# Designed miniproteins, single chains, continued (5): the designs that were tried, part 55

Each design is a single chain, and the fold is of that chain. pLDDT is the mean over its residues in the fold that is shown.

## One batch from the design tools (miniprotein)

Design m18016
Fold by ESMFold2-Fast:
Structure m18016 (fold): chain A 72 residues (1-72)
Amino acid sequence: DYVTFRIYVPGVSAGELVDRIQPIIDKTPGARVVALVHNEIVDIQVPKELADEFVAELRKLFPDASITETAG
């Protein structure tokens, strides 16, 4: 099972956000970028069992990130 997270970081473009979190995606088996929305929002699919760890790592890079679980 997978979770899709919608991620927004104030002042960071979707492209910049993807570049900065790519190492987290690369070390999280099964995680992938599924959409970029209006160059502001990134949708990422993560295995459900790794979702909490993924969010924790993202919060270390972007403490002010808005992270919302979306329907797949």
Scores: mean pLDDT 82

Design m18017
Fold by ESMFold2-Fast:
Structure m18017 (fold): chain A 67 residues (1-67)
Amino acid sequence: SATDYTIEGLKAISEGDVEKAKEYFEKALELDPASGFLRAAAQYALENSELSEEAREVLEEALKKLK
């Protein structure tokens, strides 16, 4: 599901694997381009997590691709 891919993407972010995170978020968007869960999770991570610049960019890109 889009939710499962979003969770895997966030896990990849936490592991420092930004390429894997990007792939998972793209899969989530492919299944649900308007995912409220992806929007909420990405916004929460951006506000409440210490993120590398690359991780921040991946999350911001996912939010930009949401409807």
Scores: mean pLDDT 84

Design m18018
Fold by ESMFold2-Fast:
Structure m18018 (fold): chain A 61 residues (1-61)
Amino acid sequence: DGVVAVGRGNLAAGDYDAAIAAYEYALEQDPENKEAWRGLGEALEAVGRLEEAEEYYRKAE
C-alpha cells in the first residue's frame, strides 16, 4: 500500500526511475499486487520500454 502510493507519486511527478524502483520493491513483498504490476507497466511505457510494459499490463489482469 505505502510503497505503491510512493510509486504513484513518482509516476505523477515524472520520476519514472523512482516509480519503477518503488513498484519493483512492492512486487518483491507481494508478487500478486495487481496495482504494482499496472504501475510498473505505466512507468515502463513512459520510458519507451513498450514490450516490457505490455507484459506487465498482462500480469495486472
Scores: mean pLDDT 81

Design m18019
Fold by ESMFold2-Fast:
Structure m18019 (fold): chain A 57 residues (1-57)
Amino acid sequence: TTLTPRELEVLEHVRNGKTNKEIGEILKISEHTVKIHLQNIFNKLGVGSRVQAAAAV
């Protein structure tokens, strides 16, 4: 499975220790939209947590 460019941007900020609110502010989207992107990322990577997602490629 491949991540979209937006999902890759979200994941990069997660790796930098940013919160959903901070990621939303950086990317100019709502915190709720960030949460939806994270759920999609978790499903695509087959992981269940932020820590596991941050460790994925």
Scores: mean pLDDT 81

Design m18020
Fold by ESMFold2-Fast:
Structure m18020 (fold): chain A 60 residues (1-60)
Amino acid sequence: SEAELIRALAYGAELAKKYGLNLDEVMPELGRLARQLLAEGKSLEEIVKEIENFIKKMAE
């Protein structure tokens, strides 16, 4: 659902802040990733996990 997607992206934004990342650069990529995973039929739980992995890799 759109509400669940918004919640997942909000969680991603808070994680990005915690890792000291630039939200203006990260949020467009997170939105793109989340929409791709939804199109592939991934669950909200899987989308959240992929968002976490993406942010951790960007913070390296």
Scores: mean pLDDT 82

Design m18021
Fold by ESMFold2-Fast:
Structure m18021 (fold): chain A 70 residues (1-70)
Amino acid sequence: MDAINKEKLEIYDFLKVPPEEMSPEEISKLAEKTKALEETYRQKGDEDLAKEASGIYDLLKKWLEKKLKE
């Protein structure tokens, strides 16, 4: 009842509002949150979750760069 809910937090937030529909500020905030969760997962030893958070963070940063470049 606990781990799975945490594990899906940033992914569900990401899927709810895809990067294309987010403002640069919203993407930036979500990226910061995702980076913090990646660090938390690594500290906890949840490597799979850390990798997933890292992947989402990278994707968000790419979309942020694209939005700011426009």
Scores: mean pLDDT 68

Design m18022
Fold by ESMFold2-Fast:
Order: structure tokens, then sequence, then C-alpha cells
Structure m18022 (fold): chain A 77 residues (1-77)
């Protein structure tokens, strides 16, 4: 499974857990960006993932995205 496929699956699963009408990456990102607190969590998580990728740590990047999505799901209202 590629890095892109792993991230897509994580965001689609997070969207479904948030109860979005159509679970998708785009709908997950839109829902997260609709709330300033969730948007900040997403941005900080993306920065952590980017830092891992810059260091060649693909597994750490996937883990950073997964933890970020899980936190967004927990805080979604």
Amino acid sequence: MSLAEQIEKIFEEAAAEMGLEKPSIANFIEAANSDPELAKILKEGEARAAAHLAAGDVEGAVEAIRETAEEIVRKYK
C-alpha cells in the first residue's frame, strides 16, 4: 500500500466516524477546516507528517496523520 493510499484510507475512515453524509478525503478536510480548533490540529498534524517525510521516515509520517485524524474525530461536534 502506497503512502498516498494509506493517508486516503485514514481520512475516509475518519470522515465515516465523524458521521459525514459522504465519507471522503475532501469532506473530511472541509469538515476539519470548518472549525478553527480542528483546522489548527489538521495543520499541525500535516506539519509533523511533512517533517517525518523530510527525514525519510514514511512510517512516522503515516502515524502522525493517523493520530491527527483520531484527535479530530474525538473533538468533532
Scores: mean pLDDT 81

Design m18023
Fold by ESMFold2-Fast:
Parts: structure tokens; C-alpha cells; sequence
Structure m18023 (fold): chain A 92 residues (1-92)
């Protein structure tokens, strides 16, 4: 459901922004986002998980830009973590 993914994305944005405000590193922000995604993975189809991961990467990039972090580094790290989460989901 679109609404379900939107609610999870709002939770991710709140967690990522709170981490950024606390002076978290790019890795710490990505870790916080990944924890929220992992908590909801069992509720999601593969297609819904792929959409959630795409939205999560866009949130991480946007927050990184707002807080003066390296946007390209954040995107690369987030994409690597997303690929690992997708592999884990498929192998379960």
C-alpha cells in the first residue's frame, strides 16, 4: 500500500534528521535508516521493499545536502547498504 510506504518513509526521515541534528556521521545516518527498514521488512513484499529503499536513499541524500555532508559519498554508501538488505531479504 502506498500509504504504508509513506508512513515508513516519514519514520525514516524523522530518525535520519534527528541523527543529523545530533552531529551523526554519514554512516550513522545510514545505519539509523537501515534499522527502520529492517524493522519493517517482514511486512513488505519485494516490490514494496525496493520502493522503500529507493525513497530512503532520496531522504538520505536530501538530509546530507541540508547538513553539508558529501552527497555522493552518502548516495554510494546508501546504495551499497540497500543492495545488502535486498540480498538478505531474498535469502531469508
Amino acid sequence: MEEKIEEILEEIEKAVRAAAEAGASAEEMISKAAQVVAAHMDELSLEELEELLKGTIEILVRVAKEYGLDVEEVRELAERVAKRLLAYYRER
Scores: mean pLDDT 84

Design m18025
Fold by ESMFold2-Fast:
Parts: sequence; C-alpha cells; structure tokens
Structure m18025 (fold): chain A 62 residues (1-62)
Amino acid sequence: RRAAVEARLREAAANPAAYSVEEIARLLEELGWPRELARAVAEAIKARDPARAYAIVAEVLD
C-alpha cells in the first residue's frame, strides 16, 4: 500500500512533466509527510533540483 505510493512518487521524480506539484505533494502527504515539507520536496522535484530535494529528505529522515 505505502509501497504503491512510493512507486508513484519515484515515477514522478523520474518524469516530473507528467505530474503537477500538487499531485507530488499529495503523494508525500499520503506517506505521512507534513504538508510544508511535502510541498517543498514536490517543488524541488519539479525544478529538477536533486541537491535541494536530498537536503529536505535528509532533514526529515534524521
């Protein structure tokens, strides 16, 4: 179940043009991420800025 949402999020990261920022943020919120962090990561993915995305993820997972 969570794995399915994670798979969709991975697909969105690989093909960000197929997903909106709001769709990516919703996937992250379904995984239990706070809305503010979910939106920030979604925006980083859409901007194709992996350094920013990794920094946000590292802060949350620590």
Scores: mean pLDDT 69

Design m18026
Fold by ESMFold2-Fast:
Structure m18026 (fold): chain A 67 residues (1-67)
Amino acid sequence: SEEKEKALEKAREALKSILTPDQFAKVAPLLYDEKALAAINRDVLTNKLGLSEEDAEKVLEIKEKYL
C-alpha cells in the first residue's frame, strides 16, 4: 500500500505539470478508484472527460510509467 501511495503521488505531480486545474480535478479522482483507473484509455479521456488528444496521450504515458 505504501509503494502504491508513492506511485500515486508521483502520478499526481506529473498530472499537475501537464493538466489545467479543471482537467486535473476530473482525472485525479480516477487514480483512487482501481476499477476506473483500469478502464482509462484514449477514448475515455477524450470523449468522456473532454481532454485533448495531446493531453490524453500524456495521461496514458503517466499511467504506464507510474500506475
Scores: mean pLDDT 78

Design m18027
Fold by ESMFold2-Fast:
Structure m18027 (fold): chain A 81 residues (1-81)
Amino acid sequence: SLAEEIAALAAEIRALASPEQLEAARRAGIRAAGAHADSSAEEQLRAAFEAMARALAEQGLDEAAELVRRLGELQVEALRR
């Protein structure tokens, strides 16, 4: 199911990055979503997950960044249902 795939990706991301690195990425995502507050929910989600992926890549966590981008795609799919 979509929920199972989302949960599995979230678990893989947590295995690849520390809680501190994930918190930094989460804050970057929140700032990006806020900058797109007047946009659609889909655009806010896309901006948030792209910002999170970039924050992880800047820390050298390229694999985690790619998984975060895939997680963002699944969250957008869930929003469309």
Scores: mean pLDDT 86

Design m18028
Fold by ESMFold2-Fast:
Structure m18028 (fold): chain A 58 residues (1-58)
Amino acid sequence: SKVDEYAQLASDAARKGDIESAEEHLKKAAEELAKTNDAEEAENLAKVTLEDIKEALS
């Protein structure tokens, strides 16, 4: 799905230290997931990816 694709891109960008791209992809993943009426899963996905970004920055 597009959600999985954007989530993967966000994770890959975070691992490379490209926080700007990671945030952009995370935002797109959340937008796609919101269209499925799964707001809880969208929020969980955003939270997990933000933690990965914070981990990369520390």
Scores: mean pLDDT 73

Design m18029
Fold by ESMFold2-Fast:
Structure m18029 (fold): chain A 77 residues (1-77)
Amino acid sequence: QEEKIKEAEKLLEELEKAKTLEEAKKLYEELKKVAKQIEDPVKYTSLNLRAIGILLDLELKEEEEKKKKEEEEKKKK
């Protein structure tokens, strides 16, 4: 179990360094696969919550960028 926890923590660190939502989602999918093998519910929950927090922050930033782009394109006509 220690090896799986360490792998999940490495993926979480890479997720924290991810600069795009696409990269973050890919890392999160890998994290979820490893996390499923973690039997410690506290550790599993902690890792999952931290990953979701990072994804949510990136999702909000990407959504804001998309909205600005769509508004600018609509005005160009």
Scores: mean pLDDT 74

Design m18030
Fold by ESMFold2-Fast:
Structure m18030 (fold): chain A 73 residues (1-73)
Amino acid sequence: DEKKKKAEEYYEKGKEYFKKKEYEKAKEYYKKALEIDPNFEEALLNLIGVYLLMDKLDEALKLRKEYLKLFPN
């Protein structure tokens, strides 16, 4: 699946930038992964984490609500 591979590539780039504490770039790559695969659980969770670390609580809360809708427990 070409889309799945591209989403995973963006996710891995997001993780690389996150590890470097380049949160703006990490955010952009996690968003790119989610544009391709909206059900990419790990990308969504990591994007929430990035927003929390950037002190963007409103964005983090909105994504948490989307996460609970897509992945109910």
Scores: mean pLDDT 85

Design m18031
Fold by ESMFold2-Fast:
Structure m18031 (fold): chain A 77 residues (1-77)
Amino acid sequence: HMTASDIYKELKKILEPPLLEMGVSKTQVDLAIAAIADEITRKGKLSKEEIVEILQRAGLTPEVAEKAADLIIEYLK
């Protein structure tokens, strides 16, 4: 019953504050969270490597993508 919109809202609570603190723009944060929420909805489960790849495709730097991926993995436990 979890929709992409529901996952987006939960990820936004977790990721938006630290990503903004790391200097990511609000637009880039919204794009990155939407991309991850969509993939979780499609596949149900993502590895850290898959999350880092998706975040880099959304325009995050490797360092920021790695830190964001750690937060997402902690949330998915």
Scores: mean pLDDT 82

Design m18032
Fold by ESMFold2-Fast:
Structure m18032 (fold): chain A 88 residues (1-88)
Amino acid sequence: SLAEEARKLLEEGEKAFKAGKYEEAVRLYEEAFRLAVEAGDVELAEEAIRKAIEAAGKVYPEVSKEELEEQTEKLIRLAREVIRKKAE
């Protein structure tokens, strides 16, 4: 299923993140987010985007934690709206 593929991408992204491959982790987490939204899995989408932005903060340390948190919350709200509309 799309949700199972998203979970596998989250696991691979976590391995990349732990290995210090932050740009690769961002790519994997973004793909997991896309699949989670397509699957209608709000919790998976939220987890994937939070991890993607955390990894992006490692790639671009000049961006403040406050700015990253604001962007995370905006993307989570958008994902919830998209998933809700797709379910109806």
Scores: mean pLDDT 86

Design m18033
Fold by ESMFold2-Fast:
Structure m18033 (fold): chain A 69 residues (1-69)
Amino acid sequence: LTPEERRARLDATIEYIAEKTGISPEEVRRLLLSDDPEEQAKAREILRSLGFSDAAIERLQAWVREEEA
């Protein structure tokens, strides 16, 4: 994936989560970037409920951090 394709896929993934949860895409990004253990646990529970594996959640969190750096 090019950096542009990688960003587009991340944005599409965040939009998907936002649609399924009713949370805004901006709030989804905030939760994935949160350093608060409670918010991190909540984000993981939400993503697991949508069918994400722990490995996929870890990759998604790392991915958001890379793109927002």
Scores: mean pLDDT 79

Design m18034
Fold by ESMFold2-Fast:
Structure m18034 (fold): chain A 77 residues (1-77)
Amino acid sequence: PLLSDEEIDAAMQEVHDAVLRAVLKSRGRPLPKTEEERLKVEIEDLREVLETLKAQNAPQELIEKVEKRIKELEEKL
């Protein structure tokens, strides 16, 4: 079933904030040697975000959005 526009906006904001936190965390890391390693680091950071969302009992739709993003990045490897 489709969510309301307000629910979608709230879920997208949470995903955005989680991604932003992962990006800020990655800025403190040593520079990856290859483009493949850069993608792997981003994927790992998103997986940590996913585990946090699951631990906080986040809505399944939000969890699925993060999982879809991880798969999109994996396809670029």
Scores: mean pLDDT 71

Design m18035
Fold by ESMFold2-Fast:
Structure m18035 (fold): chain A 104 residues (1-104)
Amino acid sequence: MAPGDVETFTAVSSAGHELTVTVEATEEGGVVRVRDAAGNLIAEHFIPRDADLVAAAGELARRIAEADPSLRGDIPVVLTNGERTLAAVVSVDGEVREAVVSPG
């Protein structure tokens, strides 16, 4: 993703929870925001350009679990640090699964 690019995904957890995931590339790195079906912001994570994207995905999963402990199952997410993009499935326990890293 180039700085200023914004992508939005509808994610459904393995337990059937519907979430909206927005990933934004910035000059400083990236931002991921997760909203519930009502549009409430449940998790937000700012990712520096030099950050480990797998570690960032695990931190996002922890923030989701802390914000809404009723959320269950594995959640598909996309993250960017402005240089690389990670598509991953993250558990609310902070585990990262099925991680694929691509350029841009």
Scores: mean pLDDT 77

Design m18036
Fold by ESMFold2-Fast:
Structure m18036 (fold): chain A 61 residues (1-61)
Amino acid sequence: MTELVQAGRRAQAGDVEGTIRAARRAAEQGVDLTFLLRALAAAMRRQGLDEQADELLRAAE
């Protein structure tokens, strides 16, 4: 729970590295990392953070 909340907050702030770290920790608890990173990138785009969203999607490779 805490890692998912942190990932969302980091994504809203445009913190790509912090978002990736929090998402990876959530994935260790059984969340699909690729799905989570894509959802967070979509949230970034809704806020106009298109470059940050693109960086996050590259991490989903």
Scores: mean pLDDT 77

Design m18037
Fold by ESMFold2-Fast:
Order: sequence, then C-alpha cells, then structure tokens
Structure m18037 (fold): chain A 56 residues (1-56)
Amino acid sequence: SMLELMEEAGRLLRRKVAEGVISEEQAREFERRLVRAYILRDEAELERILAEIKAL
C-alpha cells in the first residue's frame, strides 16, 4: 500500500541520515517529494522515490 511505502521510505531515510550517507536537509527534500506523491496518490512516483533512496 502507499502508506507502507511511506513508512518504509521514512525508516530508510532516518537510517541513511544516521549513517552519514545523506544530510538532514537532503532527507527533508526526499520527505517533501514523498508527501507530494502521497497527496497526489501517485504510487508509481512513491516507488521511484523509494528506489532512489535504496540506491543511496
């Protein structure tokens, strides 16, 4: 579901910040993109953003 994608992305972003892979500012930008996609019900965009985060 889109909610599960959002939860997974949020957990992964927090981990990437903790590991020093991305800054808190970069994580905030990903969060803005995720929220926008969620509001627009764009599941394909959520999956693309999640894949981008996984590739970090």
Scores: mean pLDDT 89

Design m18039
Fold by ESMFold2-Fast:
Structure m18039 (fold): chain A 60 residues (1-60)
Amino acid sequence: PTPSFRELADALAARAEEARARGDEQTASMYEQRSLAARAAADGDSDKAEEYGNQAETLG
């Protein structure tokens, strides 16, 4: 089944940790911003979801 926004946020946060563990800070920041965007979407905050999503796009 399609993951919920909360499940997606958790998966993206885990990928950010993996990138950080290998010293890839730019990729870690990108996944962290995408995780924040997914959490904002889960909370119904579309403005913050868009802002975090745009920041992730700039980093990735």
Scores: mean pLDDT 80

Design m18040
Fold by ESMFold2-Fast:
Structure m18040 (fold): chain A 92 residues (1-92)
Amino acid sequence: GAELEKAAKELQKKLESEGFEAEVKVEGTTLTIVLKAPNISKLIGLALKMIGLSLEGWDIEIKIEGDTLTVVVKAENEEELLEMIKRLIEEL
C-alpha cells in the first residue's frame, strides 16, 4: 500500500545518507533491499545486523555478491512489514 511505499522510500533515503547506493522495493508483504558500496566493510556491517534480526525470528534472506548486498525481508502482512521497516530505519 501507499504507506509501505512511503516507508520504503524513507529507508532508501536513510541508506543513501549512510553512503550506500540503495534500491528499496516493496512487493506485497516482501521488502527487497539492494545495496552497493565501494567500502565492503559497510556492507558486511549491515549484513551482520540483518543476520541478528534473522536470529530474532525475522524471515530474512541475505546475499552478498562482489560489491552488492541483497536483503529480502518477508512479513505475514503489510502492518508487520511496516513495523519491520520502521525498526530498520531506527537501527541504521
Scores: mean pLDDT 84

Design m18041
Fold by ESMFold2-Fast:
Structure m18041 (fold): chain A 94 residues (1-94)
Amino acid sequence: VSEAQFEADVAIAFGEIIAAILRKTAERLKKQGHFDLAEEYEKLADELRTQVAKGDELAKVSDENAKKAAIDLENFTRQALERSRKLDEEAEKL
């Protein structure tokens, strides 16, 4: 396995973990009756999963594309975490 492929695999795994956490948060909020906020977490999880799938396909093409996929996915996951933090602030006000 090349270093580029390994970095892509790590970025994909991290994105999947964060998407799973966002989904679990949405499920808890639904159980508490906070449906609108739960929908926002679900949308974010779905967007992240779409980016993970895109990165996985890109990484299969070449090592150069795997490096790009890793960077793009790391950046998107970081943005998703920042968006999640703002949603968490809204959840604390409920």
Scores: mean pLDDT 85

Design m18042
Fold by ESMFold2-Fast:
Order: C-alpha cells, then structure tokens, then sequence
Structure m18042 (fold): chain A 68 residues (1-68)
C-alpha cells in the first residue's frame, strides 16, 4: 500500500541518517534529515512527528557517544 511504501522510505532515511552520524558526514546528515522532516510533515500528525524526532535524537546522541 501507499502507507507501507512511505513507512519503508522513512525507515531507509533514518538508517542513512544514522550512517552519516557514524561517518561524521554532516552534509549527508543534514540532507537526509531535511528529507525525513519533509516526509514526516506530510504523513504524521504533529504529536507523532514530535515523538519520532525525539526518539531519533536519542539514537543519534547514543551513536555519537559510541564513536568516542
């Protein structure tokens, strides 16, 4: 379905964002984060988007700690 395709695209963008963090690639991180935020704005409520982004932020912070 269309929603399953969107969900998969969100998941792939999140994986690419985490890979960019692991590689210290700020340019790629910002590009994929902007694409993700745009997609979340189109398909999620403000509450769902807030929870998703908060969860992503925690994962990014954890990854940054692990690469020190």
Amino acid sequence: SHMEKVKKEIEELRKKIIEAVKNGDEKTFNEYLQKLIKLLRQHMTPEERRKYLADLKKEVEKVKEEIK
Scores: mean pLDDT 84

Design m18043
Fold by ESMFold2-Fast:
Structure m18043 (fold): chain A 72 residues (1-72)
Amino acid sequence: HMEKLKEEIEKALRPYVDEETARFIANAAALAYKQGVSIEDIAKAVETLLLSFGVDPETARKAAEAVRKVLE
């Protein structure tokens, strides 16, 4: 179910970003996955979004990897 996927992604993001950002990214990533966007493109989009929010490059990369692991 979509809600469970969103929750798992949000959990994976919590070590790297605040709760509100994790929830926002989880919602966007789960929706993209449901719509058939590739796991690789979703991970790249997550990294790009976090960088645009001012998250440092290392943390943004690790957060994107965490999302990728949930979706694989």
Scores: mean pLDDT 86

Design m18044
Fold by ESMFold2-Fast:
Structure m18044 (fold): chain A 61 residues (1-61)
Amino acid sequence: DPEELAKRLVEEYGFEEARAIVEALVNHEPPPDWVRYVPEELATLPDEEKRAVLEAIKKLE
C-alpha cells in the first residue's frame, strides 16, 4: 500500500528526506549518500507505484 509505505518512510527519515529518496527513485537516480538503505519493497515497485508513494508523502506534509 503506497500510503502505508509513505507513512513508514516519513516516520523513519522525516518528510524532506523521505521525499528526496522517492524522488531519486522515480527519476531513476541513485538515492542520496546519507541513505543507509532503500527498502527492497520500495526499490522493486513499478514506476506508477513509486509515484503514488511520492504523492502520498506530499499529502502528509
Scores: mean pLDDT 76

Design m18045
Fold by ESMFold2-Fast:
Structure m18045 (fold): chain A 80 residues (1-80)
Amino acid sequence: SDLDKILEGLEKLLKEVKKKDSIDSLEIIEMLKKLIGDTLESNVNDLSDDIKKSILELIESSEKDSVIDNLQSIISILSS
């Protein structure tokens, strides 16, 4: 499903963020937009605009620890 694909992408992104000494939030936002945008353009039915907006808002923070916490929260919400 689209949700499973996004969850896999988010978990992979979380692992990459944890490996880096510092993180660029704009780079993270662009990766998320691509992941979500590609999914929505190819199969639009399983994700609401509210979930997409929530993901973008939670990742807009520029601090590495905040980005990690936000990614973990999004993964938890989407996997529940």
Scores: mean pLDDT 63

Design m18046
Fold by ESMFold2-Fast:
Structure m18046 (fold): chain A 75 residues (1-75)
Amino acid sequence: RVEELIERLKEAIEKLKKDINDSQAWDEVVRIIAELRRLGYELPEELEKEISDIFSKFLNDAFDRAFARVEERKK
């Protein structure tokens, strides 16, 4: 079961690498991490690094979108 969760997490991360604004993929990542933590499983370092990388990309993209939306409304 834990192995299946890890595989699903990796798949969701790959989806986010292709589309950082995939809300379904983000929901899947959050749910899997929460379930793994409930089971007392600590994420492997390489998966933590991948999650950190996609999170940084998400924040950067979200800031760009927020600024564009504010400027668009002023036009």
Scores: mean pLDDT 73

Design m18047
Fold by ESMFold2-Fast:
Structure m18047 (fold): chain A 92 residues (1-92)
Amino acid sequence: SSKIKELVKKLKAKLEAAGFKVTIELDGNKLTLKIVAPNVTALIGLVLKLIGLNYDGYNITIEIQGMEVTVTVEAKNEEELEKMLQTLIDTL
């Protein structure tokens, strides 16, 4: 989907502009974000935003290892994935 690819590119660009290193993998409706924070303050801010998000109908896993946060989102369909990507862009 062109819209999903556009949203993924926008999310990556937003996070990189904020000083994060970002790897995004998309496998069907499964999204994996690997986000490396530049410092502890940025890491804490990112984690609080992720925990504070209200997700409806999504299966979300958050893993923290040192300065890296791995976020896995498993949407039921493409519409749900688009909504989650937009929510991540607006929140992060």
Scores: mean pLDDT 84

Design m18048
Fold by ESMFold2-Fast:
Structure m18048 (fold): chain A 73 residues (1-73)
Amino acid sequence: MADAFIDAVVEAALELGLSPEDVEAWRKKAEEQRKKYGPEAGVAALMNAVRSKLTQEQFDELVLRVAKRLGAT
């Protein structure tokens, strides 16, 4: 589910040392977009915000951590 994906991205971003305040703001915005326009819009809003704050190397690490979290569930 998109909610599980959003939670996994938030947790991975916090593990990478991103600001909890920024991560919480992105999560809230993604949830608002999801409620208004559907799960794809929420995921897109979150991923665009995260990509804007990370280097390519950090983003690749985030994707790997998200995949591990979803696979571990």
Scores: mean pLDDT 76

Design m18049
Fold by ESMFold2-Fast:
Structure m18049 (fold): chain A 71 residues (1-71)
Amino acid sequence: SAKEKLEKAKEEAEEAKKLAEEVVKKAGKEAVLEQLEKAKEMARKVGEASGVEEEAEKLIKEIEELKKKVE
């Protein structure tokens, strides 16, 4: 169902955040920034669904903090 797909996207967004944290330590700045932007877009899409907006907002803020550390 649509709800199941949104929950899957939320899980993928959380995984993307964890992966982004590791990539910040190992990859070049451009690759890291691209990964963080992808994670942020995933979180934004998840936030378009009812009931997950607050978690998506928190995730976006965390990703933006990581992005600032890389820049």
Scores: mean pLDDT 72

Design m18050
Fold by ESMFold2-Fast:
Structure m18050 (fold): chain A 80 residues (1-80)
Amino acid sequence: KEKEEKKKEFREILAYSFKQAGELANLPELGEKLAEAIKNEDWEKFKELLREFFKALGLPDSEADKLVEAIKEKLEEYLK
């Protein structure tokens, strides 16, 4: 039970963090969509949106794709 509560808390913190990151980056719609994907546990949509976010911040496609895969893998492993 505690493990599931900690995972829920972590998801809420992540959703809030991406919403704030979107506002800070002047990409508030994208931040909101990222937060929604996290809350809905839609990890494929999260990956697509996170890639768009990093590319909007000026990362090359190869670096954005690499970071998105690493983040998604770590999140899926932790939240399974």
Scores: mean pLDDT 79

Design m18051
Fold by ESMFold2-Fast:
Structure m18051 (fold): chain A 100 residues (1-100)
Amino acid sequence: MKYVVTVLLKVRSDVPPEELAKAARDGAVKGVQDAGNKVLSAEARATETPEGYLIEVRLVVESDKPPREIAQAALDGAVKGVREAGGEVLFASATAIELP
């Protein structure tokens, strides 16, 4: 099955938003792949807010695993990537929705 996985992070950091978005994307991709899933596409963007950055990661994933497991793998990977890049994660959530 194919899924759209969305990871949302609220991050405080002095690191440039493009670097944080890349770290979140690369982390999410690695998390999903390490869990045994195929990543077909990955993109991320960061939006500046008064309290930090809102980072959105969007993946298209091919998997036979439950959507909750795929979402968790992406979330854990994205959080790890951002933290390793010097970001403080204030909030994190992920969803996986099956594509038709």
Scores: mean pLDDT 88

Design m18052
Fold by ESMFold2-Fast:
Structure m18052 (fold): chain A 80 residues (1-80)
Amino acid sequence: SPAQARMDALFAEAERLLAEAERYIDQGDVDKARETILELVRVLQEMRDLALEHNDEAGLKRVDELSARVEELIQRAEAA
């Protein structure tokens, strides 16, 4: 479905942004890490809204799993 294709695209974007933010943290570029995390949070919010609109339980679980990874990333950025 178009909604499933959109969800998959957003998931791919979230995975890319997560890897990018982690790379910036590892490099000590805290400002770029924070900017990337803000964009990642935006993507997760779009995924959550899309999943809720379509009663997509699997999609909500994917968002929850990504949100936990983002929370860990924020803690790492704050510690750097």
Scores: mean pLDDT 86

Design m18053
Fold by ESMFold2-Fast:
Structure m18053 (fold): chain A 66 residues (1-66)
Amino acid sequence: MEEALKYIDELVTEALERAAAKGRLAEATQLLQGPVQEAVKLAEEGNAEEAKRTAEEAKRRLDEAL
């Protein structure tokens, strides 16, 4: 659980920093909000692998949009 939450936090932080550099922090925050909440919930439920996958998919979609 803790490892998955740390991994999610690191991915989200990196994605938001890249979006901020492009002046698109607000858009990135809106796009990540739902998927990040889902990933955190999955990690808290003990589904660490599914949580990591959900966060990675959200980052990938954000990278394609920005």
Scores: mean pLDDT 79

